# Designs tried in a protein design run: designed miniproteins, single chains, continued (5). Part 111

Each design is a single chain, and the fold is of that chain. pLDDT is the mean over its residues in the fold that is shown.

## One batch from the design tools (miniprotein)

Design m19848
Fold by ESMFold2-Fast:
Structure m19848 (fold): chain A 80 residues (1-80)
Amino acid sequence: MEAEEYAVEYAREKFADDPELAKLAENEARKLMLKNSGIKTREEAKKLADEAVERTLNREELDAAQAEAVRALLLAARAA
């Protein structure tokens, strides 16, 4: 699919210097394209790719916060 390929490639290139972030951005772009299967133009694909890039950056912050929260819950459960 042209729009999906464009979105994935665009998102991946934004993190070309970081292979792990590039992979996360690719996965987020694929998820957004799957959810928005009606999008067929490059302009719409670019908007989804930009959103995937933003979600990738936000996910790093969320993953750090979630890891800390999970650790706190496990320690609390063990201490109880």
Scores: mean pLDDT 69

Design m19849
Fold by ESMFold2-Fast:
Structure m19849 (fold): chain A 93 residues (1-93)
Amino acid sequence: SKKRKETFEKLNELLLKIAEAIVNNDEEKAKEYLKELEKLIDSLEPGILSEEEFEELLLMLERLKELALEKNMEDIAKEIEKLIEKLKELQKK
């Protein structure tokens, strides 16, 4: 429970940092935070997140992808889409 809460909080913190970098047109920082997020996602134990927590993360990533596209950050949007697909695969397990 504690490990799960700490993991979810860290995921949310990285998502907020990515959003801030995109809003500030800082593509380099957005890429750095996306790499950190990818590493965290890759390290997730099966069952560590609830179905509701997965759905919330997917919704946040979809919103970030839309924001990146609005800012003409196509590379960032593609990296976010990759993370969306990784999370969907983890949810199926």
Scores: mean pLDDT 83

